# Designed miniproteins, single chains, continued (4): the designs that were tried, part 22

Each design is a single chain, and the fold is of that chain. pLDDT is the mean over its residues in the fold that is shown.

## One batch from the design tools (miniprotein)

Design m12784
Fold by ESMFold2-Fast:
Structure m12784 (fold): chain A 81 residues (1-81)
Amino acid sequence: SKVEEAERLVREAHRAAQAGDLERAAALLEEALRLLEEALGKSPRVAGMLGLLARVYERLGEHERAAELRERALAYLAEAA
């Protein structure tokens, strides 16, 4: 399923981040986000993924992109409440 593939990509992203490959971690998390959003739409689980991706972009110095992802996560959580 798309959810299971997204979970696999998150595990690979975690390994990449631990190895210091933040650009690879971001790319894997973007693909995981795409799959999870296709499967679940605007959901708390997708908001969690947006937050995780935002933290990786923050570590990359991509502050504007990280802020945009956090705003999107908050919007998804507000719609789910």
Scores: mean pLDDT 87

Design m12785
Fold by ESMFold2-Fast:
Structure m12785 (fold): chain A 71 residues (1-71)
Amino acid sequence: KVEELKEKLKDKDPEVRLKAVKELGELAVETLDEEIVEILREAVRNDKSEEVRAAALEALAEIEKKKKELE
């Protein structure tokens, strides 16, 4: 599942990458999986699309909010 989403992040179509980022974000909020968090951080740093980077930042913000709730 995570591997499929990682592969979609390499797609030439920014819409495919955007969908993958959103799905990874939802999964990370549910699981708090640090591997997914790192994948999202890489998308923020490296993705060519501003929209994809913005979605990854939003996902990371939701994950941090969930972590703070559990502290």
Scores: mean pLDDT 80

Design m12786
Fold by ESMFold2-Fast:
Structure m12786 (fold): chain A 90 residues (1-90)
Amino acid sequence: SKKKRDEVRNLLNQGTLAYSQGDYESAIKYYEKALEIDPTNVRALTNLARAYLEAGKYEEAIKYAEKALSIDPDNLAAKRILEEAREKLK
């Protein structure tokens, strides 16, 4: 529905604002709420992976980046997050 799409967009925008302020814990919570409404939202999955990467939670970053790539195999942002998180675990 339009209402659910508007809610997801607003949650993604709030998450991105928190992320831009360095508040990765709040960003994670907003992106997780978006995924509760739309579990296959590639933007939410990719942004959640990035927020986990910045929070130093590399296993979670890998998990969500891989999930994004399972839906959108050509997603460049998800590929970059996956590569960076894997390097951090070496």
Scores: mean pLDDT 92

Design m12787
Fold by ESMFold2-Fast:
Structure m12787 (fold): chain A 63 residues (1-63)
Amino acid sequence: MKKIEELIKKIKELGREALEAAHAGDYERFRRLLEEMEKLKKKAIEEAKKAGIDPDEVEERLR
């Protein structure tokens, strides 16, 4: 649980940084942050499946 919660927090922080990069016109940073977020989402879903947690729970927490 704590590992998944940490991943969700990181994804939300990266989302905020991505919006800041987009607002600043830093397209390269924006793209890199989106790629990192996608990797962390995959990892969070995989960890949830291993722990017997519904992947939809992870997606709900990212909304």
Scores: mean pLDDT 79

Design m12788
Fold by ESMFold2-Fast:
Structure m12788 (fold): chain A 67 residues (1-67)
Amino acid sequence: KVEEIRKDFEKRLAQAEKALGRPLSPEEVEALRRTAVDDYVARKGLNLSIDELKKLREEVEKEIAAE
């Protein structure tokens, strides 16, 4: 679910920024977002096709960008 991935991403972002003592770069944010999606898929045991995974990543990107 996009909402669960977004919340996990926000939590990871806050933890990473705290650990580094600085804001993340756009490239670091992108990598963290991809990791959150991939970890969600792994935790839920989802067998997604390449196209389904692309769609999920795009939906998460849109959700984050819209906020």
Scores: mean pLDDT 76

Design m12789
Fold by ESMFold2-Fast:
Structure m12789 (fold): chain A 92 residues (1-92)
Amino acid sequence: DEAEKKKEEEKEKELAEKIEEIKKKVKEEIKKKKLSKEEIVEKIRKLLEEANGDTSVADKAKENMDLEELKELLATGKAIYELKKEIEKEEA
């Protein structure tokens, strides 16, 4: 159905815009609070714990990623988590 395909594409675009807004807010908070690499890794670890994810991913990120990559990872993870909560709340 072409109408369903257009609705899916519009939803994906709206979702992508929301992700970028949340990522921007997270990056602004990191800058305002002057978070260290260690603090960013701890926030990633907590996010993984809340998502029932593998917390060892945070340890690997700490060893293999620089500060800018860790900021991006945290921002992306928070955006996905917030959107998941919003979708679950809307479906309830």
Scores: mean pLDDT 76

Design m12790
Fold by ESMFold2-Fast:
Structure m12790 (fold): chain A 60 residues (1-60)
Amino acid sequence: MITLRVKLGDVEGAKREAELINKTMPGVEARVEGDTAIVRSSQGVRTATGAALRIIGESV
């Protein structure tokens, strides 16, 4: 299991995206704690990194 912590500039946007990730990405748990997002994945680093990028608003 992979756990990532990312610092947030937009906490409210990150909370909304984390809820969507938890609904749509199997094997990923995303939560926001203060100004930090915590992303856990049982599916490996690539899946965790993708979820983290979405949370910080970098869906490129």
Scores: mean pLDDT 75

Design m12791
Fold by ESMFold2-Fast:
Structure m12791 (fold): chain A 55 residues (1-55)
Amino acid sequence: EKERLIALAERLKAKVSPEGQAKLDPYLAELRASTDPEQIREAAEKLFELKAEML
């Protein structure tokens, strides 16, 4: 699941402005460092919110 979220965030990063990329960079860094399943679940919700914001 974590790898799927990283792939989704990387794809989103490729589609957004430099300002959007700056928001996704810290998200990806935290996601890659996360090992707690609850943190990964929260990261999925956050990615959905970021995607809705950036469209």
Scores: mean pLDDT 77

Design m12792
Fold by ESMFold2-Fast:
Formats: C-alpha cells, sequence, structure tokens
Structure m12792 (fold): chain A 62 residues (1-62)
C-alpha cells in the first residue's frame, strides 16, 4: 500500500541517519495519520497522499 511504501521510506531514512528517533516517531503522529485516514476514506487521491507524505518528510527533516 502507499502507507507501507511511505513507512518503508521513512524507516530507510532513519537507518541511514537522515532522521532522528523523534522525527522517525512522527510517522505515527496524528499529523501523518490524518492523511492515511483521508486516503482510506477516499477524501484524497493516491497522488495527493503521496505529495502530502513527501511534504511531511520535508517538514520533519527541517
Amino acid sequence: SLEDEFLEKVKELYKKGELTEEQYSLSYSPGFQIYVRMLKEGFISEEEARKKFEDFLNFVKS
């Protein structure tokens, strides 16, 4: 799933040392989970969800 793809990407970045433990844990935060829910409920497309996930990663890396 797109959620699994995103979580694998976040895990890989964490293993590479590009994310802190705190930033990695944000992938389980309400801010991330709202987009997962919106995708599952059909409120956003996969393309929109992917963009939101990338925006979220850029935010947490800041």
Scores: mean pLDDT 72

Design m12793
Fold by ESMFold2-Fast:
Structure m12793 (fold): chain A 63 residues (1-63)
Amino acid sequence: SEEKELYERRKKIFEEELESFELMIDSLLKLTKDEEEAERLRELLKKNIPAAEEALEKAFEEE
């Protein structure tokens, strides 16, 4: 249906933006002199981004 197609299209855009965002963050973290802090921030990003994605999917697919 049109609604399902819209959802899948938006989900794809969101996933593509997340991928681009992760690549950008990786590049920024590589510029830091503190690798320990960079790794810590990377772990936080990996933890929070999947949770946000799940929340978005659930909210959009709500009946």
Scores: mean pLDDT 65

Design m12794
Fold by ESMFold2-Fast:
Parts: sequence; structure tokens; C-alpha cells
Structure m12794 (fold): chain A 62 residues (1-62)
Amino acid sequence: MTIDEKVLEGEILEALGLMAYSLGDYELAKEQFEKAIEYYEEVDPERAERARRLMEELLEEA
């Protein structure tokens, strides 16, 4: 079974974005989330929308 490499890279970037957010680095968090969304948009648009909503929810409240 072949796992989509771009989905995994997106998941790693999303996790890095959450870590940056927890450290108060909102600029880095936004950059990592935007990169994750770019990877997801190419292979899984539903996951991209979910990541975008998460980014907006976290960073609009920051």
C-alpha cells in the first residue's frame, strides 16, 4: 500500500504550525499552515479546507 507522500508532508507541516502557535510564534505558525494547505490542495482538497479552517480559527483568535 502506497501512502501519499504529499499528505504526510502536509501533516508534518500542520503539526509544526501547531507547535509554533503553542510557542507564540504566530508568523511561523501561519507559514507552516499555508505550506500544509498547498500540499493538501494538490492531493486532498477536503483536508486542505480542514487545515485552512483550523488556521483561521487559531490565528484569528490570536
Scores: mean pLDDT 78

Design m12795
Fold by ESMFold2-Fast:
Structure m12795 (fold): chain A 80 residues (1-80)
Amino acid sequence: MLLEQVDFNRESALLYYALGKLFEKQGKYEEAAELYEKAIKLDPNFVEAWEALGEVYKKLGKEEEAEKYYQKAKEAKAAL
């Protein structure tokens, strides 16, 4: 049961990440960031979601926030 909940959260994180990528391709960077944040909340070790969040904040002109998220991606990658 708990393992199934963890797997469901991982699958839901992948779904939010995929939706974020779609919004990012449409230039909807703020909406994409919100979806990536939801993915990370469900799976904090989701390296690609942290990297995508960094890219989105860079496109929003928030360089300092982008750098923080890239650092989080490196930390998540090191945890794996």
Scores: mean pLDDT 79

Design m12796
Fold by ESMFold2-Fast:
Structure m12796 (fold): chain A 73 residues (1-73)
Amino acid sequence: SLEEIERLNEKIIELGEKYREALENKDYKTAIEILEEIIELLERILSLTTDPEAQAHLQQLIEALREEIEKLK
């Protein structure tokens, strides 16, 4: 539902703020855990998305975040 997607997007924004704080503190373990949670929420949005172009953009974003996790290891 649209309400579920809106709630998921709000959580992603909140997690993005926490991710920034973790990076500022050089807490890379917490930063990785936050990115993994964001990816899980994006995968849920992807499962609710029927537009092929939106699906492609979400998949690209998920891949970019997975690469970011590798850089923080």
Scores: mean pLDDT 88

Design m12797
Fold by ESMFold2-Fast:
Structure m12797 (fold): chain A 81 residues (1-81)
Amino acid sequence: NIEKQILLALEGALEASKRGDRERVELYIDDLQKLAEQSKNEKLKKAVKDGIERMREALERGEDVTPILEELIKKVKELSK
């Protein structure tokens, strides 16, 4: 289930973000990009891709991505029902 894999990757990214492990967060973002391309749920795919873009912009500015991940996890859970 691609939706479950996206949720697991998002939760992994959230834990990495809370630890300040930027390199691990970036690896999860790469995984999320690949998983999003495999999703047939267009609303979920768009939400994940929009979230990835916001996270990449935040990382370039040296900002915390934790709030973006928390919001994205909530949205993906709603769209996966």
Scores: mean pLDDT 88

Design m12798
Fold by ESMFold2-Fast:
Structure m12798 (fold): chain A 74 residues (1-74)
Amino acid sequence: SADELIARLRAAVEALMATLSPEDRAELRAQWDTVEAAARGLSPAAIATLFRALFAEVRRRHPDVAVPDVAALT
């Protein structure tokens, strides 16, 4: 379900935030809050697309941080 997908993605984002600086954590939290709000009205495929974009952005900004694959969470 979409709720189960959002819960798994939220857990992955929280685990990722634990490895970041306070400033980077705050930025990721703000991005997550925006994405989660948008996701609640979307299909599972659209939710997966939003999270791929979020995780791709995290990888670009923090290339040395282990970011989970959205496909593994869906």
Scores: mean pLDDT 76

Design m12799
Fold by ESMFold2-Fast:
Structure m12799 (fold): chain A 57 residues (1-57)
Amino acid sequence: SSLRQRLLAAIGRVLREIGDLLDAEWRGASEEEIEELRRRLEEAREELRRAEAELEA
């Protein structure tokens, strides 16, 4: 179903953004890059919350 596909995609995005952020911190990326990746992770988490809310309806 479309809803299930959206939820799985949102979960996958959150996991990928977590991985990107951890990699960047591990390799000593710039503070600007770290801030951008944190913003992307927060955006991905927001998208996941919206997908979860739609599932509960």
Scores: mean pLDDT 84

Design m12800
Fold by ESMFold2-Fast:
Structure m12800 (fold): chain A 65 residues (1-65)
Amino acid sequence: SMVEELREQGEEAARRGLRALGAGDREAARKHMDEVRRIAEQLREHDPEAAERLLNAARFLESLL
C-alpha cells in the first residue's frame, strides 16, 4: 500500500541521514532529514502514529547536527 511504502521510505531516509552524520556529511544529513519530514507530512492523514515516529527520528537527527 501507499502507506507501507511511505513508512519504509521514511525509515530508509532516516537511516541514510544517520549514516551521513557518521560520515561527517552534515549537508547530506540535512537533506535526508528534510526528506523524512516531507514523508511524515504525507503520512499525517493516513497514519499519524507512523508520521510522529518519523518526526521523532528527524528531531533526533537534528539534535546530532
Scores: mean pLDDT 87

Design m12801
Fold by ESMFold2-Fast:
Structure m12801 (fold): chain A 74 residues (1-74)
Amino acid sequence: MSPEEIEKLKQQLQKAVSEAIEAAEAGDEEKAKEYLEKVKEILDEMVRKGYTTEEQREEAIRNLEIEVERTLAA
């Protein structure tokens, strides 16, 4: 398990999550969905590498999708 690789993936994940929320706050549905897909890709890689669990991935995606949808609806 590489600490540097985990840190890089965590930073990429945090950035993508922040960008998804910012796009949703701006009312940019297309951009918010693009960043949601990036979050899914990063989480899939983290599961493949054993850095997180499938259950944690599904929960994180569900929570972010709810937050984005709620923000876009506001």
Scores: mean pLDDT 83

Design m12802
Fold by ESMFold2-Fast:
Structure m12802 (fold): chain A 61 residues (1-61)
Amino acid sequence: MSEEELDREVDRALALMELAIAKIAYENGMPLDEVNAWLDRIAERYPEVREEAEQLKKELE
């Protein structure tokens, strides 16, 4: 396993954790527009989780 492969897996795991935290924040009263903006920023930083971010946005509506 290369260091590059490990870095990609770590970045993906961090992105997925941020998506989970955003969902928890919404459940605890964060406004939908703020959560959607946060999810968009996660997808911009981590394009590999863009599909998961879009799915979560649809789920929260």
Scores: mean pLDDT 80

Design m12803
Fold by ESMFold2-Fast:
Structure m12803 (fold): chain A 80 residues (1-80)
Amino acid sequence: MSPKEKAEKLVKELIEKGYSDEEIVQAAVDFLREMAEKGYSKEELEIAFKAILSVASENKLPLETIQRLAAEGKRIIDEV
């Protein structure tokens, strides 16, 4: 699976299983950090990050949670 597909699947599965907003944010952040550490490009990380935000929005996560995901993900990508 592509990084985008892995990111989408991860967030969808956590939402479907009823994980908390905090656990979903942490899992998404951990996924992006692991991808960065494995040497994925900034472009690939941005694609995965946008996929995470899209899935969160489509599944109607709270705006506050989506904003936190956006802030944390952007910070990780900018640190690379």
Scores: mean pLDDT 83

Design m12804
Fold by ESMFold2-Fast:
Structure m12804 (fold): chain A 58 residues (1-58)
Amino acid sequence: SMEERERLSKELLELASKMAEIIGKRLLGELSDEEFAEQVEKLTKEEKELIEKMRELK
């Protein structure tokens, strides 16, 4: 539905914001390499799932 598409779009924007925040924290030395890798993997997985769901809303 249109409402589902809008929700998924907002979730994608939220993931982009989280990714930027995590990168910023890494650059400031606030995250270890392990923590950074874990967060990036998590966000990448969530992004892939949202894109797949959006594709299904044809």
Scores: mean pLDDT 81

Design m12805
Fold by ESMFold2-Fast:
Structure m12805 (fold): chain A 78 residues (1-78)
Amino acid sequence: ATLEEARDLYERGKKLFEQGKYDEAIAELEQSLAILDTLPDADAVERVLLKSEIYRLLGEIYEKKGDLEKAAEYYAKS
């Protein structure tokens, strides 16, 4: 897996969120996070920044779903 694959999954998740497909968006974003966790420390800065964006988007999705506690948890991770 590559950083580019993680970015592609993030962009796909963002598009699904814009379409109101919240559960599908969450699945793509969780897959992106799984890839980022496998990357070497040399990519640490880009990895941390992309993880921050994914956590923010997950927070927005859970907020739209009415799960305010889970939204707050993800916003805190961003």
Scores: mean pLDDT 83

Design m12806
Fold by ESMFold2-Fast:
Structure m12806 (fold): chain A 72 residues (1-72)
Amino acid sequence: SPADEIEAGLEAIAERHGWSPEERAVLRELAEALRGLSPGAQEEVLRNLAHLAETDRESALAAARALTRRLR
């Protein structure tokens, strides 16, 4: 399903960059928040977060937290 694909994509980002269990929890909360969005919007968020994670982990985590708060 799209939700499973987004969760897998976010987990792959954390694994690729060696994120901690606490940081992975941030991504799990984001994945749950994204369930209410269209598949296209979910994919856009995943792509943007993947790009941020390659440049700066703290920026990627901050973006994930901010988006989770906004989607509540």
Scores: mean pLDDT 81

Design m12807
Fold by ESMFold2-Fast:
Structure m12807 (fold): chain A 111 residues (1-111)
Amino acid sequence: NLAELLRREREEQERRQELLEKWQELRDRMLDAAAEETLKLPAARNPEDRRAKEEAFLAGVERAVANLSEEEKEILLERIDIMLERLESDNTPSAQGAREVLDRLRAAINA
């Protein structure tokens, strides 16, 4: 029983580590794609230009999400759910903004 419990714990830890590594690769690819879209715009000189860059960044992320495999989408959804759970009790403006972005990404994946 103890040996079986230790085996399950080890397998669960290895699976979590593998999912984390896959998430890091997905995150980096999505952020790189989004950054590439924002770099196509000139330097922001006013609030309108800043909003245009923010929207271009989000559009870049949404395009990257559309190009993910079903398996990669499942990994991303699992990670989003974990992040949303961690942010549930955090009422800071930063946490609220993060929730809105994560909800938007979840909607884009499910579309």
Scores: mean pLDDT 73

Design m12808
Fold by ESMFold2-Fast:
Structure m12808 (fold): chain A 131 residues (1-131)
Amino acid sequence: DIERVQELLLEVIRMLEEGASVEELREFLERNKPSAVALIEIAYAALRLGREEHAYLALERAGELLGIDVDALRKKGYNLEEILRYLTAKYLGVDFSLVSKLTMAERLYLMLNKASKEEIERRAAAALRLK
């Protein structure tokens, strides 16, 4: 549901720009129960806005849905951007290194469309040639 992901993302961006607390985001997530894709997008938006604690909360919720222990990754020394890439890779069923070659817009497109591994590899190779 692309429209629902966009609705939730826009509302969270508004909340973050208005200075919403981690607890206010927690209440929003409990009420709305976002999908893993929506949670990954929320985490990305929070990271872009410098809201690391909000991003961490969204990543923990996405990890719960994807069977990834985000707290264990953080304790191993992975930063939030690396954890975001791991969750994206898990959702797409591809290697972490492949996701690192893609822009955020490309990652969202691939997640929303459940792109094949071959299509993801093709896009990553093309992105490297253009940069």
Scores: mean pLDDT 78

Design m12809
Fold by ESMFold2-Fast:
Structure m12809 (fold): chain A 80 residues (1-80)
Amino acid sequence: EKEIEKAKKYIEEAIEAAKKGDVEKALEYLKKAGEYLSKAKLSADTGNKVAEGLAQAANALSKKDYEEAVKYLEKALEAL
């Protein structure tokens, strides 16, 4: 499904931005990923798991914990 594939691409871009320490770009890509996920046909379980991962990644980014942010983003990507 195009929405899920687009969300995955934005999560991948957020991971790369986080690895570079670019909080602004990482958060921008997370926002775009969330927008596409809201349009995607996900089960409640998958949707909640992904949303939690993205929220934890955003929290880690706000603390400049880039390694933790990448781990949560990778977990969100694995859940999709």
Scores: mean pLDDT 83

Design m12810
Fold by ESMFold2-Fast:
Structure m12810 (fold): chain A 75 residues (1-75)
Amino acid sequence: SEIDKQIQETRKKIAEILLEIDRLHKEVDAWVKENWKTDPDATLAHLDAALDRIQKLISEYNELVKKLKELEKQR
């Protein structure tokens, strides 16, 4: 019961992170398309910030996937 609840909560968090990564990719692509020719320096700074955030989300994703595998082994 408690393990099943933790599995469901972990899966939900994984799905939320994947949606956030997808949203950030779409937002950065749109920003670059709009701004690259008019402000390349600001565009590069925006890309660097977005890549840093995506890398942190990927790290969180990997930690949650490891947690999910451990929880599933306890079933």
Scores: mean pLDDT 85

Design m12811
Fold by ESMFold2-Fast:
Structure m12811 (fold): chain A 75 residues (1-75)
Amino acid sequence: MAKELFKEGLKAYWEGNYEEAIELFDRAVELAKDTDKVLTSQALLVKARVYEKLGNTEEAVALYKEGLALLDEAI
């Protein structure tokens, strides 16, 4: 379930398992994108933070913009 995957992704992120966190957030987005825009936005924003920690600044910026735009639409 998308919420479970998001929570597992957050745990992986806090443990420093960034690649695992990205995979879990990607799966959460795929499950939530058409039904839960708030969860999808949250997953994209945390995924952006993971990419920033990995030094992938271009990917991080793109994900921040996408997540913030989706969150604005969802509210």
Scores: mean pLDDT 82

Design m12812
Fold by ESMFold2-Fast:
Structure m12812 (fold): chain A 60 residues (1-60)
Amino acid sequence: SLDESIEDSKAGKEPAQKEVLQGRELARQQTDPEVREQLIDEGNSRATKAGVESIEKYKK
């Protein structure tokens, strides 16, 4: 649909944001601060990779 095309046009931002939010939600479910920090950091790493990959696909 057109709405899906508009969502896809946010390729770099929206995929990265979803990874960050997912990491934070997983961290929120943990009580161990070290596990929380690990999940947030991994979420940020995935977000960076997802954003780069999405932008690269858009450019090509």
Scores: mean pLDDT 69

Design m12814
Fold by ESMFold2-Fast:
Structure m12814 (fold): chain A 66 residues (1-66)
Amino acid sequence: SAEVREVANLEAIRVTKELGLSPEEQRALARKIGEIASEANGDVEATRKRLEQLRAEVRRLGRVPP
């Protein structure tokens, strides 16, 4: 849904700014966030929770997980 995509876009901006990701990592992050938004089937709360987990993982690894 549009709401899920909006939440995903805001989180992508936040994570990119916070972690100083390279353009390549930013593209990988955008792809992963898109997958999460698609899999959530319009569930904004589930999307938010998965994005928070992804953010924690990116912080821990210093890169987007596979």
Scores: mean pLDDT 74

Design m12815
Fold by ESMFold2-Fast:
Structure m12815 (fold): chain A 48 residues (1-48)
Amino acid sequence: SVLDKFREEQRKLLEEASKLTPNDLEKAREIYRKMRELPRKLAEELQK
């Protein structure tokens, strides 16, 4: 389901975040951006 896909993507992003070091600022910003996009993507998919 769309919700299961959302939870899977969120879990993957959290796993990637756990591997970051303080020097991975660019990767941290990308992960943050993707996490911000997930709720909007979920809402969009739920309307289809």
Scores: mean pLDDT 78

Design m12816
Fold by ESMFold2-Fast:
Structure m12816 (fold): chain A 52 residues (1-52)
Amino acid sequence: KIEEALEAYEKGDYDKFVEIGKKLTPEEQQELGRRLADRIRERRRKNVLKPP
């Protein structure tokens, strides 16, 4: 599920994030990408992380 992948990413468990992502459909992977981008942007505004 997309939420599980996002949670794994937030916890820094990138191995699990990738595994969950592979199990998602292409449509879900696209939604995950959008949500991830949104979270990264929001954290960047709080001066946590600048985009790579």
Scores: mean pLDDT 73

Design m12817
Fold by ESMFold2-Fast:
Structure m12817 (fold): chain A 59 residues (1-59)
Amino acid sequence: MKLYKATKDVFSSTPGFLSFKKGDILEELGRDSLGNLLAKNLKTGEVGLVGPSLLEEID
């Protein structure tokens, strides 16, 4: 299981993109054709796209 930690608070207004808080743990589910991470926020259960530059790999 590939895990990432959010490096900052993000509030997305873009459809399909995740909103999260700094320190939230996200599980990698896949990637889109543009290189965005498809991830699940383990705290909220929400699934969506996130830019990998916003995350730190922890696993």
Scores: mean pLDDT 80

Design m12818
Fold by ESMFold2-Fast:
Structure m12818 (fold): chain A 107 residues (1-107)
Amino acid sequence: SMEEAIEELKKIFEEAINKIRDVAKKSGLPDEVIDELISLLKEMYQVAIDYLEGKISKEEAYKRINEILQKFDEILEKYRDHPGVEELRKIILETLKKIQEIIDKAE
């Protein structure tokens, strides 16, 4: 159901935010960078919710998700030499795979 899909999304994003904050504690990345990454995750969550609620098309949802991914790539590239950047990239990509699965199931 839509309610079950929304609850799954909420858990996925809460888990991703917790993993990002854990990496921040270990990596010495600036708090400002971590807050920016979490902000982008929240934007991605809202896109997925808007799609599930029928507010936007699947095509529009993926367009917005791709724009958000480009912003993640720009931030991570700026800090590419910092410890934890590859772990952050893996968390973001795994989160995206889970979101894509939920969106695809909603067809």
Scores: mean pLDDT 85

Design m12819
Fold by ESMFold2-Fast:
Parts: C-alpha cells; sequence; structure tokens
Structure m12819 (fold): chain A 65 residues (1-65)
C-alpha cells in the first residue's frame, strides 16, 4: 500500500467517523479532538513515507518540529 492509498483510506475513514459521531450526538468538542487525532495520523503517515524515500529531508523535517 502506497502513502497515497493510506492517506485516501484515512480520509474516507475520517469523513465516515465524523459523520457517524455527528449523527450520534457527539459534542463539537469531542468531534474536534477526533479531527486532531486524524490529522496527527495523516502527518505521521507522510513523515514515515518521507523517511523511506528521502532520509535527508526527513531529518530536516524532524529538526523543524
Amino acid sequence: MTREELLETLEKARKKALEDMKKNGYSPEEIKIWEEVFEAFRTMIEALDLIEKDPEKAKELAESF
């Protein structure tokens, strides 16, 4: 599975989860926390792909955090 496939799968899961939470009466604050969790997963997937394909750029990115 490529980075693009993982990100697409994550985005589909995020949209479904957020819609299900909204339908089931989750608070806006709870939904926001889950949105932040999904964003963290996206960032991690992108960072892992970068480490595999370009270790030098991954090092620069890590030093930027």
Scores: mean pLDDT 74

Design m12820
Fold by ESMFold2-Fast:
Structure m12820 (fold): chain A 92 residues (1-92)
Amino acid sequence: EAEKYFELGKKYFKEGNYAKALVYYEKALELYEKELGPKDKKVAEVYKNLGEVYFKLGYYEQAVDYYEKALEILPDDEKTKENLEKAKEKLK
């Protein structure tokens, strides 16, 4: 079920429906945290995607927060590091 919500979040994100993407990513996050624990790799993947949604919406502070949460779990994720720096650059 968590995987289904995560894939729905990705689908709506690709379609540009960011409101639905947020709803489904938040549902996936809640279920992954409950089933796998808050430090699981799948939780980090949801944080990365939430960061991308907030970046697309222009909410760069929120994007930074979610990318940093993802990197607390997966500190060597180069793509998330790149996205974090891009979001920080938007705040300068």
Scores: mean pLDDT 88

